# Designed miniproteins, single chains, continued (4): the designs that were tried, part 99

Each design is a single chain, and the fold is of that chain. pLDDT is the mean over its residues in the fold that is shown.

## One batch from the design tools (miniprotein)

Design m15434
Fold by ESMFold2-Fast:
Structure m15434 (fold): chain A 84 residues (1-84)
Amino acid sequence: MTKVVNPELSLEEKAKEYGLEVEVGEDKAIVRFEDGEKMAQFLGSLAGVYFSEPQGNEADIRTLAAAIGAEVDFEKKTVTIPLK
């Protein structure tokens, strides 16, 4: 029986909804950001945490990324999300 069967598109779709670029690879996805608030909202949605006031600071982004096992590179403005 069919249910919600677009989980593979949910990451890319959500990232684009927040205006973020995403590259889905073999075992990981790389999300690029220039707007920290949008990245924090996106990561929060993946972690199951929703913000009423998005805080785009590095601490929030690091905390949310850690919750989903992702790696953050603030120099390159990228978040690497494991798909394993």
Scores: mean pLDDT 68

Design m15435
Fold by ESMFold2-Fast:
Structure m15435 (fold): chain A 66 residues (1-66)
Amino acid sequence: SEEVEKKLRKVIGEVLDAIRNGEIKSIQEALEKADELMEKYGLPEEHREIVRETVRKLAELADLPE
């Protein structure tokens, strides 16, 4: 759905921006930020695991420690 896609893009985009800006220093911190944003934007539970997996991969690509 359009609403879910919009929320998904907002969460992933804001986490990616925080990684790029140096606000996030670890994979754990990236996942905590994602969980916070998913709750803030009301992303349905059924879509949260794929967001966590995506965020973990982005943090790994950015060479962040656990």
Scores: mean pLDDT 85

Design m15436
Fold by ESMFold2-Fast:
Structure m15436 (fold): chain A 71 residues (1-71)
Amino acid sequence: EEVIEKVREITPKYGDWAVKLVKEMKEKGKTLEEIAEELQRAAFTAPDPEVRRGLEKAARILKEEYEKKKA
């Protein structure tokens, strides 16, 4: 839930879309690290530069959360 809230804050214009994607990946049992990698991959295929930047920021935030849980 904390991760989802951070993604919303990072991508306000496209927050609902990014949040939905993260929720779907969590329901599939993917780790925060895997979710972050998926968001980075999605950023490369995003045609809108605003969406691309938002996805890159979201991936960074998820990696930070992964490191916190790992430590």
Scores: mean pLDDT 67

Design m15437
Fold by ESMFold2-Fast:
Structure m15437 (fold): chain A 88 residues (1-88)
Amino acid sequence: AEEATRRAGEYALKAAKAAGKSGGREGAEGATAAAISGSGALFMAELGKGGEREARGAANGAKVAAERSGSKEAKEYAEKAEEAAEEA
């Protein structure tokens, strides 16, 4: 659960970075959502409190980053975050 939550958070942060690189307001908003939820998931995993809810939150943030930015790289990371959330 904790490792899966950590992976979901890490992929959400990668999705945030990709969305930010895509530029524009939409990319920035998507990057913010993924960064917040990804950081939260990582923080909870570090505290030994990672789980399905935290992993799902990170995956949802990554999806928002992918949808708002239109970045293919962000979409790939969002898919990986979703896969990690299913293992949590």
Scores: mean pLDDT 81

Design m15438
Fold by ESMFold2-Fast:
Structure m15438 (fold): chain A 71 residues (1-71)
Amino acid sequence: MDEEQLEELIERLKEALELLEQGRVEEATKIVREDVKRYGMEAVEKALSILGKEEPEKEKLLVKLYLLGTE
């Protein structure tokens, strides 16, 4: 995965995180599952790890996004 694709994935996951924070679980789930299909689970885990370091206060929501992607 190149740096541009990783940054795009991070931005998509930020949007999913905001949707999840708003209680829009179905829309957040759609985004994260689409990202897993397009980029793979390892790439999604890496992007979530980067987001967790950038926004540690949102760790609980990031874990929830991870679980939505693994179902």
Scores: mean pLDDT 81

Design m15439
Fold by ESMFold2-Fast:
Structure m15439 (fold): chain A 59 residues (1-59)
Amino acid sequence: MKIEKYNPLEVFEKAFNVTFPHAPPPVDVPVIYVDASLEEAKELFEKNKDKDIIIVATK
């Protein structure tokens, strides 16, 4: 499992090939991608609840 720092807005722009003219400044938020079940992602989220992290579970 790895921690990747992304700007949520920039990732969204790349995925949908769009640009927001009135978007707020990008904020770097640590994102953990989990190639696992939602249950495992939930446990990781609880362990890191005090941290400003986003956990994404992939099906």
Scores: mean pLDDT 54

Design m15440
Fold by ESMFold2-Fast:
Structure m15440 (fold): chain A 82 residues (1-82)
Amino acid sequence: SEEIKKEIEEIEEEIKRLEEEIERLEREIERIRREIEENKDDPERVKELRERLLELEIERGVLLIELGVKKVILKKLKEKLE
C-alpha cells in the first residue's frame, strides 16, 4: 500500500529528528554536569545549574517516550507490508 509506505517515510523522518534533538539535549546535559563539577565551591551557581539539569533531563525523558512510541508505530506499519 502506497499509504502505508508514505506513513513509514513520515515516521522515519520524525524518528530521525527526535534522535537528533535527543543528542543535542544529551550534549547540553553533559556540559551542565561539567559546569556543576567546575563550580562546586559556588553553592548558588550549583543550585541554578542543577535546576537547569533537571529541566533538560525531563525534556530528554519526554522525547525518549515519543521516540519509543514512534518506533513501535514504525514496527507495526512495516509488519503490515509483510
Scores: mean pLDDT 89

Design m15441
Fold by ESMFold2-Fast:
Structure m15441 (fold): chain A 95 residues (1-95)
Amino acid sequence: SAENKEVKRKALKELDEITREARARLEAEVKDRAVRNEGIARISELAEKAAEEIVKYGETLKPEEMEKKAEEIVKELRRELERVVEEAVAADKAA
């Protein structure tokens, strides 16, 4: 539906924004290149999985269910990306 198109567009935009922020944090806060590159790779993997889920559910769910599902996917991705950054910062300090 047209409403699902807008929900997908908004969710994918927010996903892209939080992904860019997480990468910027790794570049700013993680000094070790290997730790930083590993973190960036993990961020990319998580973001791609979340984007794929948003697209798939947007094709199958009703608008009300899609809005809730998109919010859940974005919220979970935000939590996972925060963990990736925290783990990378901790690993950098331990090295």
Scores: mean pLDDT 87

Design m15442
Fold by ESMFold2-Fast:
Structure m15442 (fold): chain A 70 residues (1-70)
Amino acid sequence: MMSPEQQTMQQSMQQRIDIGNSFIQNNSSPDMLRGYRVVLEDVYQQAVDMGMNDIAQQIQQVIDRITQQS
């Protein structure tokens, strides 16, 4: 069971992943992708600090894809 705080954070992190994937799919400019990568790196660190390994791995995959396209 996750606490209400953990559930809220997971939902927020999932929204950030969805936005990142949307930027990738819509062929956003390299500048837009680089800007959003910084946001995802902050979210990744928070996920790791909270022990949310599954969501952290998903965030890392989006960061890696942005890095390859930027």
Scores: mean pLDDT 80

Design m15443
Fold by ESMFold2-Fast:
Parts: structure tokens; sequence; C-alpha cells
Structure m15443 (fold): chain A 75 residues (1-75)
């Protein structure tokens, strides 16, 4: 779960950067940093908020990756 959540957060960062969306990239990087620091609750919250922001901006692929990470951290 943790390793897979890291992969989804890394993918979200990569896609956001490729699309030039620095705000989404920063949100995904903050979630990834929290997870690497062992702060699973904050990583989940940041990923959940980031997924909502990405969805509202029409960035569905970033939203899906952040949502998958959030769901893995909720389990």
Amino acid sequence: AREEAIRHLQRAVEIAKEKGNETLASIAERALQALQDGDFENARIIATIGAGVAYALGEKEVADELARASNLLDA
C-alpha cells in the first residue's frame, strides 16, 4: 500500500509538471513528502484535497492518481 501510494503520488507530480500546472505539482509533492515523513494522515488529506482541485481544473489524470493514493492511505 505505502509503496503503491508513493508511485501514484510520483505519477501525479510527473503529469502535473508535464502539463505545466505548478500548483498541482506542488500539492502532489507535499503529499509525497508527508508520506515519506511517515505522516499518513496529512498525506491522505493533501492527496484528497489535491484530487478535488485537479478535478475542478479539468485535470482528470492528475485527479485520478491523487484519488488512488488517497484511497490506498485510507486502507
Scores: mean pLDDT 84

Design m15444
Fold by ESMFold2-Fast:
Structure m15444 (fold): chain A 83 residues (1-83)
Amino acid sequence: AEKEFEEAIERLSEELAKRGKVDIEVMKEIVKELEKEGKIKKEIAEALLAHLDGMSSEIPKEEREKLKQKYLEKGLKELAEQI
């Protein structure tokens, strides 16, 4: 569900705030740890990993702006800056 995805983004934001600057691979590790600890569902973890993989590819500017806005709204400032 969208709400569960938003909650997972919030948890990722909290971990990023604790660790400071991180790269995409570290963000993926955080997502996998959250799934393993049962803090997020496997389905939500897969959706987050797909989003992180998308940031490593050439995506259209309009889609980048949408993704960046979503991350900024969730406090994922460093993730948004990589888009």
Scores: mean pLDDT 66

Design m15445
Fold by ESMFold2-Fast:
Structure m15445 (fold): chain A 91 residues (1-91)
Amino acid sequence: RKEVLAQRILDSLREAAEQAKAAGHDEIYELLNEAIEVVRKLFEAGKLDEARDIAMTGNVAVEAALAGREDTARFYMNELKELIEKAKKEL
């Protein structure tokens, strides 16, 4: 069941990354690919809450960008960068 949750979250992030790329948001696409790699490692380490926080933040950033909420998207991209850096220090 934990493996199913991990796969669903990773698939959701991959779909969000492809949507961002299709819409021309290349910076968000690159950041989400880094987030996917970190989230995978967090699941392997059993850090489910940290993995979910990164995934939720990434999905919100894409949603804001696709909705044309540029300031909101930039805010959540910065939050995502900080969460990724923190996770890398704990891995």
Scores: mean pLDDT 85

Design m15446
Fold by ESMFold2-Fast:
Structure m15446 (fold): chain A 61 residues (1-61)
Amino acid sequence: MVPKLSEEEILARLTAVLTRLDRAGRRDEAAALQKQVQEASRAGDWERIVALVLEAEARVA
């Protein structure tokens, strides 16, 4: 599936998945996700940010 997602939608999903990880006590995974997204953001790699968010959502499901 190739999602046609806005930046706003992906940021909302990122916030939601980080909140879920924090509530689950999985703060090391939340920190790792934040670091990976930050690195991808600095590189301007939007496709990688989308992939990281979707992969994290799958892991917390």
Scores: mean pLDDT 79

Design m15447
Fold by ESMFold2-Fast:
Structure m15447 (fold): chain A 77 residues (1-77)
Amino acid sequence: MSEEEFEKEVNEALALMWAAIAKMDVEKGRRDEAVDFVARLLKKSSPEFAEILAKAVRDTFADEPELVEEILRRAGL
């Protein structure tokens, strides 16, 4: 595995982890906190990581497209 391939896998794993944490917060009734958390993370991310994270969010919240739209809207995406 190259360093570039390793960094990509790490970024994909981190993005899925952040999306999973947000999903757990939504399931616990902390929807607004989850939306704010992910939106702020997207805003602070590099363009490359923001793309990976946005994909992880769409995949994790495929059952809640309105939540995905709200997260992306707050992130300015």
Scores: mean pLDDT 82

Design m15448
Fold by ESMFold2-Fast:
Structure m15448 (fold): chain A 116 residues (1-116)
Amino acid sequence: MELEKEAFELLEKILEGDFSVVEKFKEVVRKLLEEGRDDVIRRLLLEIEVEVGILDIKIGLGLATEEDLVRAEGLVLASKVIIDVLKELKRYDLLPLAEEALRLAEATLEAIKESL
C-alpha cells in the first residue's frame, strides 16, 4: 500500500506548487496501473474533482487567492499526467473519467484567472 500513499502525497505536493515531483507522480501512476490498482486511479481522479469543487465554492464567494490559482494549475497538471499514462498504457476504459477531471480543472483554472 506504499504506492497508494505516495501517489496521494505527490498529488498534494503538486497542488501546493511543487511541480518538481511531476515525473515521480507519473511513474507512481504508471506502476499503480501496471499492478491493476485501478481503484487508486479512480480515487485520485475523485480527489481532483473534490478539490475542483472546493475551488469553485471559493470563486463563488469571492475568496479565491493566488494560492488557489497555483492549486488549480496543479489540478490541471495532475489530470494531464494521468491522461498521458492512460494513453501510453492504452487504458481507454479509464480515459473518459480522466478527461472529465481535466475538463473540470481547466474550467476552474480559467474562472480563477478571471476572478483575480
Scores: mean pLDDT 90

Design m15449
Fold by ESMFold2-Fast:
Structure m15449 (fold): chain A 63 residues (1-63)
Amino acid sequence: DKKIDELKKQLKEHIDLGSEHARAGDLDGARRHAEEAQKYKDKLSTYLPKDEVTKLSHQIVDG
């Protein structure tokens, strides 16, 4: 599904950016991207089981 793929892409982007901001010491930027990532997790949980969304988030952070 193109919609699911787009949501996964957005989730990955915001998780990656949040991690980069956190490593740079920009806690406000990291928080904003974490909030956006949560929004995409919530949208994905409408299409996918919550466990699968959590696994995807964990895999993205692990690199």
Scores: mean pLDDT 76

Design m15450
Fold by ESMFold2-Fast:
Structure m15450 (fold): chain A 119 residues (1-119)
Amino acid sequence: MKIETKLTDDIDKVAEEARKQGYKVTTATDVAGNRYVQVEGEGKIVVYRDREPTLEQKILAYLEEKGPGAEVSLEDIAKELGVSVETARQAVEKLHAAGLVEVVPNSKGEPVVRNIYTG
């Protein structure tokens, strides 16, 4: 059984894709509050658990929510995502190296992170 989803896709997309392929799908939440999808087909039962997004994926989602060209500080990212400023800086540097965000000085010369995605 192979369900084609991206690593960043919510388990809801896993459920939709499995239903499209004709599998029996049950969506539920476990006692710890973690969502899961149970897929039945081909004589198998496979459980897909919600994967917590990477810090880089959370940063990209936060910037996209702010809109195209939005500028946020490393301190804003750290507070929003519950991480240290140093951890946020390392993730932003990785995203900048990949060409997924811009890091530019503001009018005060402080580094700010800008989303280059247009939606």
Scores: mean pLDDT 69

Design m15451
Fold by ESMFold2-Fast:
Structure m15451 (fold): chain A 70 residues (1-70)
Amino acid sequence: SMSNDSIAVTAALLALRGKSGEQIRESLMTLGVSKKKADDIAEIVERLSSIENPAEKARQVIEAVKEKLE
């Protein structure tokens, strides 16, 4: 199983690669993340999709995903 930190970093990296929330959800589910957690992460990524600065986008995705998974 993936740690919450690994899930958050994976979601941020996929978001930086331009993957949609739906694509990130499918990728995380393939890696064994539950549907509920993957759905929550997809919502976070879509909400933060408009952030153009890569460092700020990664930081906010990681923070929001870790908060949601705690």
Scores: mean pLDDT 87

Design m15452
Fold by ESMFold2-Fast:
Structure m15452 (fold): chain A 92 residues (1-92)
Amino acid sequence: MKEDALELMDLLVIGHRRSLGEKLSEEELKELEEIAKRLEPKLPEFQEAALKAREELKPLLEKLREAVENKDEEAEKKYREEIAELLAETLE
């Protein structure tokens, strides 16, 4: 579960970077599609977990967004892992 949550966070971060105007290579886009296909059947479970943990997720998601906007890769990885762990624990 934590591994799937980490891949979901990777998708969300890449999506946010694209919304900020960052261009992805064809290889990066292909990798993104493969991850999305693997996670698609698990999205309802992650949505339910996010709703249950939303008060704890809100400050972490804000910090993750700030790290992505500032291109702070170390902070981005840290908050991505913290969110993934929280989601995995909520699904237990």
Scores: mean pLDDT 76

Design m15453
Fold by ESMFold2-Fast:
Structure m15453 (fold): chain A 113 residues (1-113)
Amino acid sequence: MEAERAEKAAESGDAGKGAEEAGRAAAKAGTRAAKNSKTSKGVSSGTAAAISGIGAYASALIGRRRGRDKEGAEQAAIDTEGAAKAARDSGDKEGAEEAERAAEAAKKAAEIA
């Protein structure tokens, strides 16, 4: 779904778009994990994942705007990995799986940048 868009963009050689879509996917996964959690710890972890995903999205977007796609994609890979860890801590399996896919796509985008 959203992570699939990031994967396809990275496969097409568009590192900037791949990183941007990966950040967006991680942010949505974190938001869903927070919304689906019934515990305060799960909500906090899901929120942390959403914030990390937003950070990845912003880093990728700034990199693209400044003609520094590689730097933006590398930062997005770090931020989406953080989002994946936080999503796992939330206990929302679907959100964690989506965030992990987004982190993998961001790593691929950074490698091709």
Scores: mean pLDDT 81

Design m15454
Fold by ESMFold2-Fast:
Structure m15454 (fold): chain A 115 residues (1-115)
Amino acid sequence: MMEKIKQLAQQTLDQIQALLDKNMDDAAMKQKVLSAVQELIEAIIEFAKHDESMTLEQVEKMLQSVLDAVKATLEEIKKNPERAQTIVDILAGIFLGLAAMLRAIIKLIEENKKK
């Protein structure tokens, strides 16, 4: 299971990198999105490792949601290119916030496992 999750995560990262390379010329904006995506995907993998009830299908859906959010963000930037930086900052903030929440839940799971 974990090997398939890591493979799906890498495929999702590769697809996002390709989308950003095609749709974003600003290297700093690309790096900001990629860093936030990587942080969230790493948190999803860690969460799946600690939650025995999580299925491969649920992880696939979470990774697909990350990809879909990036696609929607790129479409919004195309409509409002003057707001690209603000849109990128909002997306990155949301992804980093979600990653932090997942890590907080993992910590609670680990604390309960030690009891």
Scores: mean pLDDT 83

Design m15455
Fold by ESMFold2-Fast:
Structure m15455 (fold): chain A 91 residues (1-91)
Amino acid sequence: VERLREAIEEVLRKIEEAAKEEEDEKKRKILLEGAKKARELGERAVELAEKSESEARHEVAKMAAYAVNALKEAGLEKKGEEVARILVEAI
């Protein structure tokens, strides 16, 4: 569970840092909205990890999809691949 929490926080930090560096208001909004949704799914994944590994994996997969899509839409596809790897390695 701790490893999963650390991975989720690392991914959220990367998206939030990308948003801070983003000069395009539309792209910044996409990154912030993506981070918010990813955080909700990540918190749920941590809660589920104590009860059901399968359900936790499903929520982590949803978090990865939202994080990757937000980064890709902002033009940061390589960073999207990096965050997906972090989440997959944690579960």
Scores: mean pLDDT 81

Design m15456
Fold by ESMFold2-Fast:
Structure m15456 (fold): chain A 84 residues (1-84)
Amino acid sequence: GPSTLDRLSPAERRVLEALKLRQGLSQGELVFLTGLSRGTVSRALRGLEARGLVVRRDGRYYLAAPTPELVPSEELLRRLEELE
């Protein structure tokens, strides 16, 4: 059935926050930025791809559809600076 953005899991929301700040992230970069386990990030990415919100291209992830307004966490912003 159709999914709404308001029904995202906390992990899916954190992954979308990271992708809104920087697209083209690998799974490992998403693990670093979100602070989630690799398994949790993998499940979140699978759920987001199934919803049509994220697309994978050459092992990297991009936004595929308009996303809701998401407020990035202070920790996510700090980790993004360390990644770049």
Scores: mean pLDDT 75

Design m15457
Fold by ESMFold2-Fast:
Structure m15457 (fold): chain A 69 residues (1-69)
Amino acid sequence: REETRIEYIALGIALASADPDVEKEIAKYIKGDDPMEIYRAVKKVAKERKIEASEEHRRLAREALEALR
């Protein structure tokens, strides 16, 4: 589950780096407040845009997650 959170944040960073308005695009696929729905929406938009998280994005995701503790 922690690895899933890191991958989700890493994909979010990758998407935001490619398109600063990506948050609004992801919001179109979210109907509730379930964190897993947010993860699925991020993964779907990343697949549609052919964007993948790099090791650098995963490193930033780990640092961000640590900062939110």
Scores: mean pLDDT 70

Design m15458
Fold by ESMFold2-Fast:
Structure m15458 (fold): chain A 76 residues (1-76)
Amino acid sequence: MSAEERARLRAAFALFDTDGDGTIPVSALPLVLVSLGFSLDEEAMERFRELVEEIVGDAPTVDWDTFERLVARWRA
């Protein structure tokens, strides 16, 4: 991932990290991707939901490391 991409990811993460605790809700992840310019129709949201379940499991929030891995996997 390029430095520019990582900076954009950090900016998006910070925007949705409303508590400033270094985590964002799993429910916010589709909105973060849309803010990064990804198109999420119903089919893409279903595939993204499956990816989140695979990487995050049942956790209610994701930290920066998990978020970066999730976006990297989604971009592939």
Scores: mean pLDDT 78

Design m15459
Fold by ESMFold2-Fast:
Structure m15459 (fold): chain A 75 residues (1-75)
Amino acid sequence: SVEKAKELLHRAAEVARQAGKTDLADFLESLAENVDKLDPEELARILRVLSQYAKDQGLDEIAKLLEEAADELRK
């Protein structure tokens, strides 16, 4: 669901803000605001790439939320 993906992106942005990752939080909020304007397949690919970068940075909770958002875009 696109709506659930949007909710998960807002949650990921909040976690990023709490972790002091302001630029990442702003970017995730921007994605959430524009989720209905983006191709779901392209957005899912972007979110999976971003999830991998989050894992590399030790941001495991953000990575999990982004993977869940990508999965929601497939339905």
Scores: mean pLDDT 85

Design m15460
Fold by ESMFold2-Fast:
Structure m15460 (fold): chain A 61 residues (1-61)
Amino acid sequence: MDEEQKKQIAVLIKLYQNGGKEAVLATFAKDPVLLQQAQEDLNYYETVGKAELEQYLASLN
């Protein structure tokens, strides 16, 4: 994924770490488009992009 997508997913992962998947979904529940994007980003993190994203996040803090 590109750097902009990594930054956006990092924000989602921070929400996920603080309140779990439910907190992420609840944050975007009022906007179906943003909710779908958040679900797709979390699925990407969990299935195909996890290792790359974890390495990127480790480089931050």
Scores: mean pLDDT 70

Design m15461
Fold by ESMFold2-Fast:
Structure m15461 (fold): chain A 74 residues (1-74)
Amino acid sequence: EERLEELKKKAIELIRDKGYGIRYVMHEAAKESTFAEAVRAAGAAWKEITDLSPVELMKRGLEAAKEEKARAAA
């Protein structure tokens, strides 16, 4: 499970960079099913960092991106 732990830590680091982390995790999950599984298996760690499901995480990422665009356009 060392590989899962490494993927989990990587996902947590990516999520810490809110806008970029969320998008990157979703993009990587699409390329690697194991990555998505590792993030799900993280369970408590995933919830502790985001307190969101993968779907909610994606939704928040989209909202953050829209807000950044609006701020830049203003």
Scores: mean pLDDT 53

Design m15462
Fold by ESMFold2-Fast:
Structure m15462 (fold): chain A 65 residues (1-65)
Amino acid sequence: MLEEKVKEVLSTYPLTVSSIKSIEEWVGSGSIQSLIDDISKKTGLPKSKVVEILRKLYLEEEKKK
């Protein structure tokens, strides 16, 4: 699944690169743009799909806690 590829790439990032904490933060952050570009390159997904998957993962994480 596309989500699994994104999760695998995210799991390889250092803690300092985990930048998704709020919708406002990820939209405005230069760090998140770099993360999106890197995931797009590693997974072969267009950046728009990477953003959609990251948004979904953020919402799932917020629902859990």
Scores: mean pLDDT 61

Design m15463
Fold by ESMFold2-Fast:
Structure m15463 (fold): chain A 90 residues (1-90)
Amino acid sequence: SRAKKKAESLLITLDVAMRRLPELTEEERKQLAKSFINAVKQLAKELPPELRERVLKKVDEIQSKLDNGEITPEEALREIKKILEEVIEA
């Protein structure tokens, strides 16, 4: 599906971005994590309703935890990676 191909492309982009995290400031890391959160939200609109609801619930939880300082940007990106892998395997 188009959504699966987009998830695969986004996963490759995320893996490259994660390798560059040590080169970024804390603010840049946070903005990077927010960019991937937004990309997953856009991708979710193209998913079947049941998978879309699960993905949106998970990404909203990650965004809330990141905004509250409960997780680091790196931890948020690792959780986004798990969501993308789930979408690819579905």
Scores: mean pLDDT 88

Design m15464
Fold by ESMFold2-Fast:
Structure m15464 (fold): chain A 68 residues (1-68)
Amino acid sequence: PIDPAVLKELVAYAKKLNEKYKLGLDDETLEKLAAISLAENNGDLEAAKKNLVKRLSAITGKKLELLE
């Protein structure tokens, strides 16, 4: 089970990446990718952030770095 508060934080993080790197992804896509990344990492927010950065880099072909 995914914690909705943790998912919301990861979605906000995905939106920050989308804005910083101008990825051109819509909010629905970012929410789906965040949910998948969090589920694949058993609700571990930090691991999910790293997974999401790699996933977005692969999808967009852009070199993305983890936000602090």
Scores: mean pLDDT 83

Design m15465
Fold by ESMFold2-Fast:
Structure m15465 (fold): chain A 105 residues (1-105)
Amino acid sequence: MTSKLIASALNDIKEEKDTGNILLTIKLGEESLLINEIKKQDPETVLKAAYYLIPLFLVNGKTDLAEELLNYAKKVYEENKDTLSDEIVGMFEEAKDFYEKATGK
């Protein structure tokens, strides 16, 4: 069962709201709980999560968590690319580009 904060952060990702609950999750060190909950979600929600969380993880020095989420999102993208909207694909590509620029890859 997820905490109320993790549930709120996940809902904000699904609804494309602000990143306040996500940032609070990072400040409290609950990022792994959020990632585990994201991995249980539908493909669109996983790619939206990559878009919002990867930049926040990287600017907060959580490179390992950003890499974990990006690798999972890449797998979800490849398995579902024929059913994803151009908007969701664009969000994933922006997250990937941000990661590459931030890590020098």
Scores: mean pLDDT 81

Design m15466
Fold by ESMFold2-Fast:
Structure m15466 (fold): chain A 76 residues (1-76)
Amino acid sequence: APLELLSEEEIRERIREAIELIREGKLEEATTLLMSLALLAALAGRYDLARLLLKAADAVLEGKAEEAIRLLEEAL
């Protein structure tokens, strides 16, 4: 079985936390959280989720905050 390190509810809560951090301009904290979640998603075999989380982190790093939020809302 794939490693399941977080429940679906915990994943959703962490994604909502990341959206709030982006909205508050806490971009370094948001990026760190998104990269950590992407690693956990990949370890759990949830590659589509991991890919979305990495794309959102990349968008934050590129200064595309609105696109990052849109991608994260797609994951909810």
Scores: mean pLDDT 82

Design m15467
Fold by ESMFold2-Fast:
Structure m15467 (fold): chain A 83 residues (1-83)
Amino acid sequence: SLEEAIERLEELIEKLEAGELTVEEAIKELREILKLLKNKELILKAIATILAAIGEELLGDEEGALAVLLEGAREILEMLKSL
């Protein structure tokens, strides 16, 4: 549901800010959250965020990957709350 997606995004953001997640764990959770999304623009934003984070990880920038995931999750949450 929309409410479940919001709750899980808020939890993901909190855990990312606390440094509690690896890149792989954060990507896995964002992938699960996107299954709850019905809005095409939100789905595309989530996919773009995951791909950007994978790109940073492939370049050896784990901190950059986590920053991309955090920023993307925050943007997705704000978009979702505006629906």
Scores: mean pLDDT 87

Design m15468
Fold by ESMFold2-Fast:
Order: structure tokens, then C-alpha cells, then sequence
Structure m15468 (fold): chain A 102 residues (1-102)
């Protein structure tokens, strides 16, 4: 359901936020931060595919490419800005998927 997908995405975001702040605290590189964010974007798309198997893979791949480009463009931003960008990206992915279903 939409509600179940939304809850799973919220859980992913919370875990991602914790992991990204911990990574920043450890003095990790911006590249390591970007790679961790990309891993979480893959998990987001696994949730989407699980709950909405009717959405075409081509549509999801285009959304993923756009999401990854946005993260790359913001990779050097402060951790708070980077996390906010990730939240906006996840919200956009969910919104576009829901719009495709309606």
C-alpha cells in the first residue's frame, strides 16, 4: 500500500540520516558520503519496486538517474544541506511514482 511504502521510506531516511551524521563525525570524505547516499537511493528504489511492481522499470531508471545527478551536484555541501537534499530527492521519487499510479 501507499502507507506501507511511505513508512518503509521514512525508516530508510532515518537510518540514512544517522549513518551520514556518523560518517561526518568520523571525518569521512565527501566521496564516501556520496557512495553511502547512493546505497540508500538503491534501497529506496527496492521499496518502490516491491510496493509498485506495475510501474515501468524505464520510468524508475530515469528517476534514479535524476536522483543520482542531484546528489552528485550537492556532494560538497555541508552535511545538513546534503541530508536535506536527500530528503527532497526521496520525496520527489515517491511523488512521481504516486502521480504515475493516478
Amino acid sequence: SLEEAKLELQRIFIKMQIDLYELDKQGASKEERLELAKKYIEEVFEVIRKHFPQVPDEFLEELKERALKTLEENKDKPVDVFIQTLQEVIDEIFREVVKRLE
Scores: mean pLDDT 87

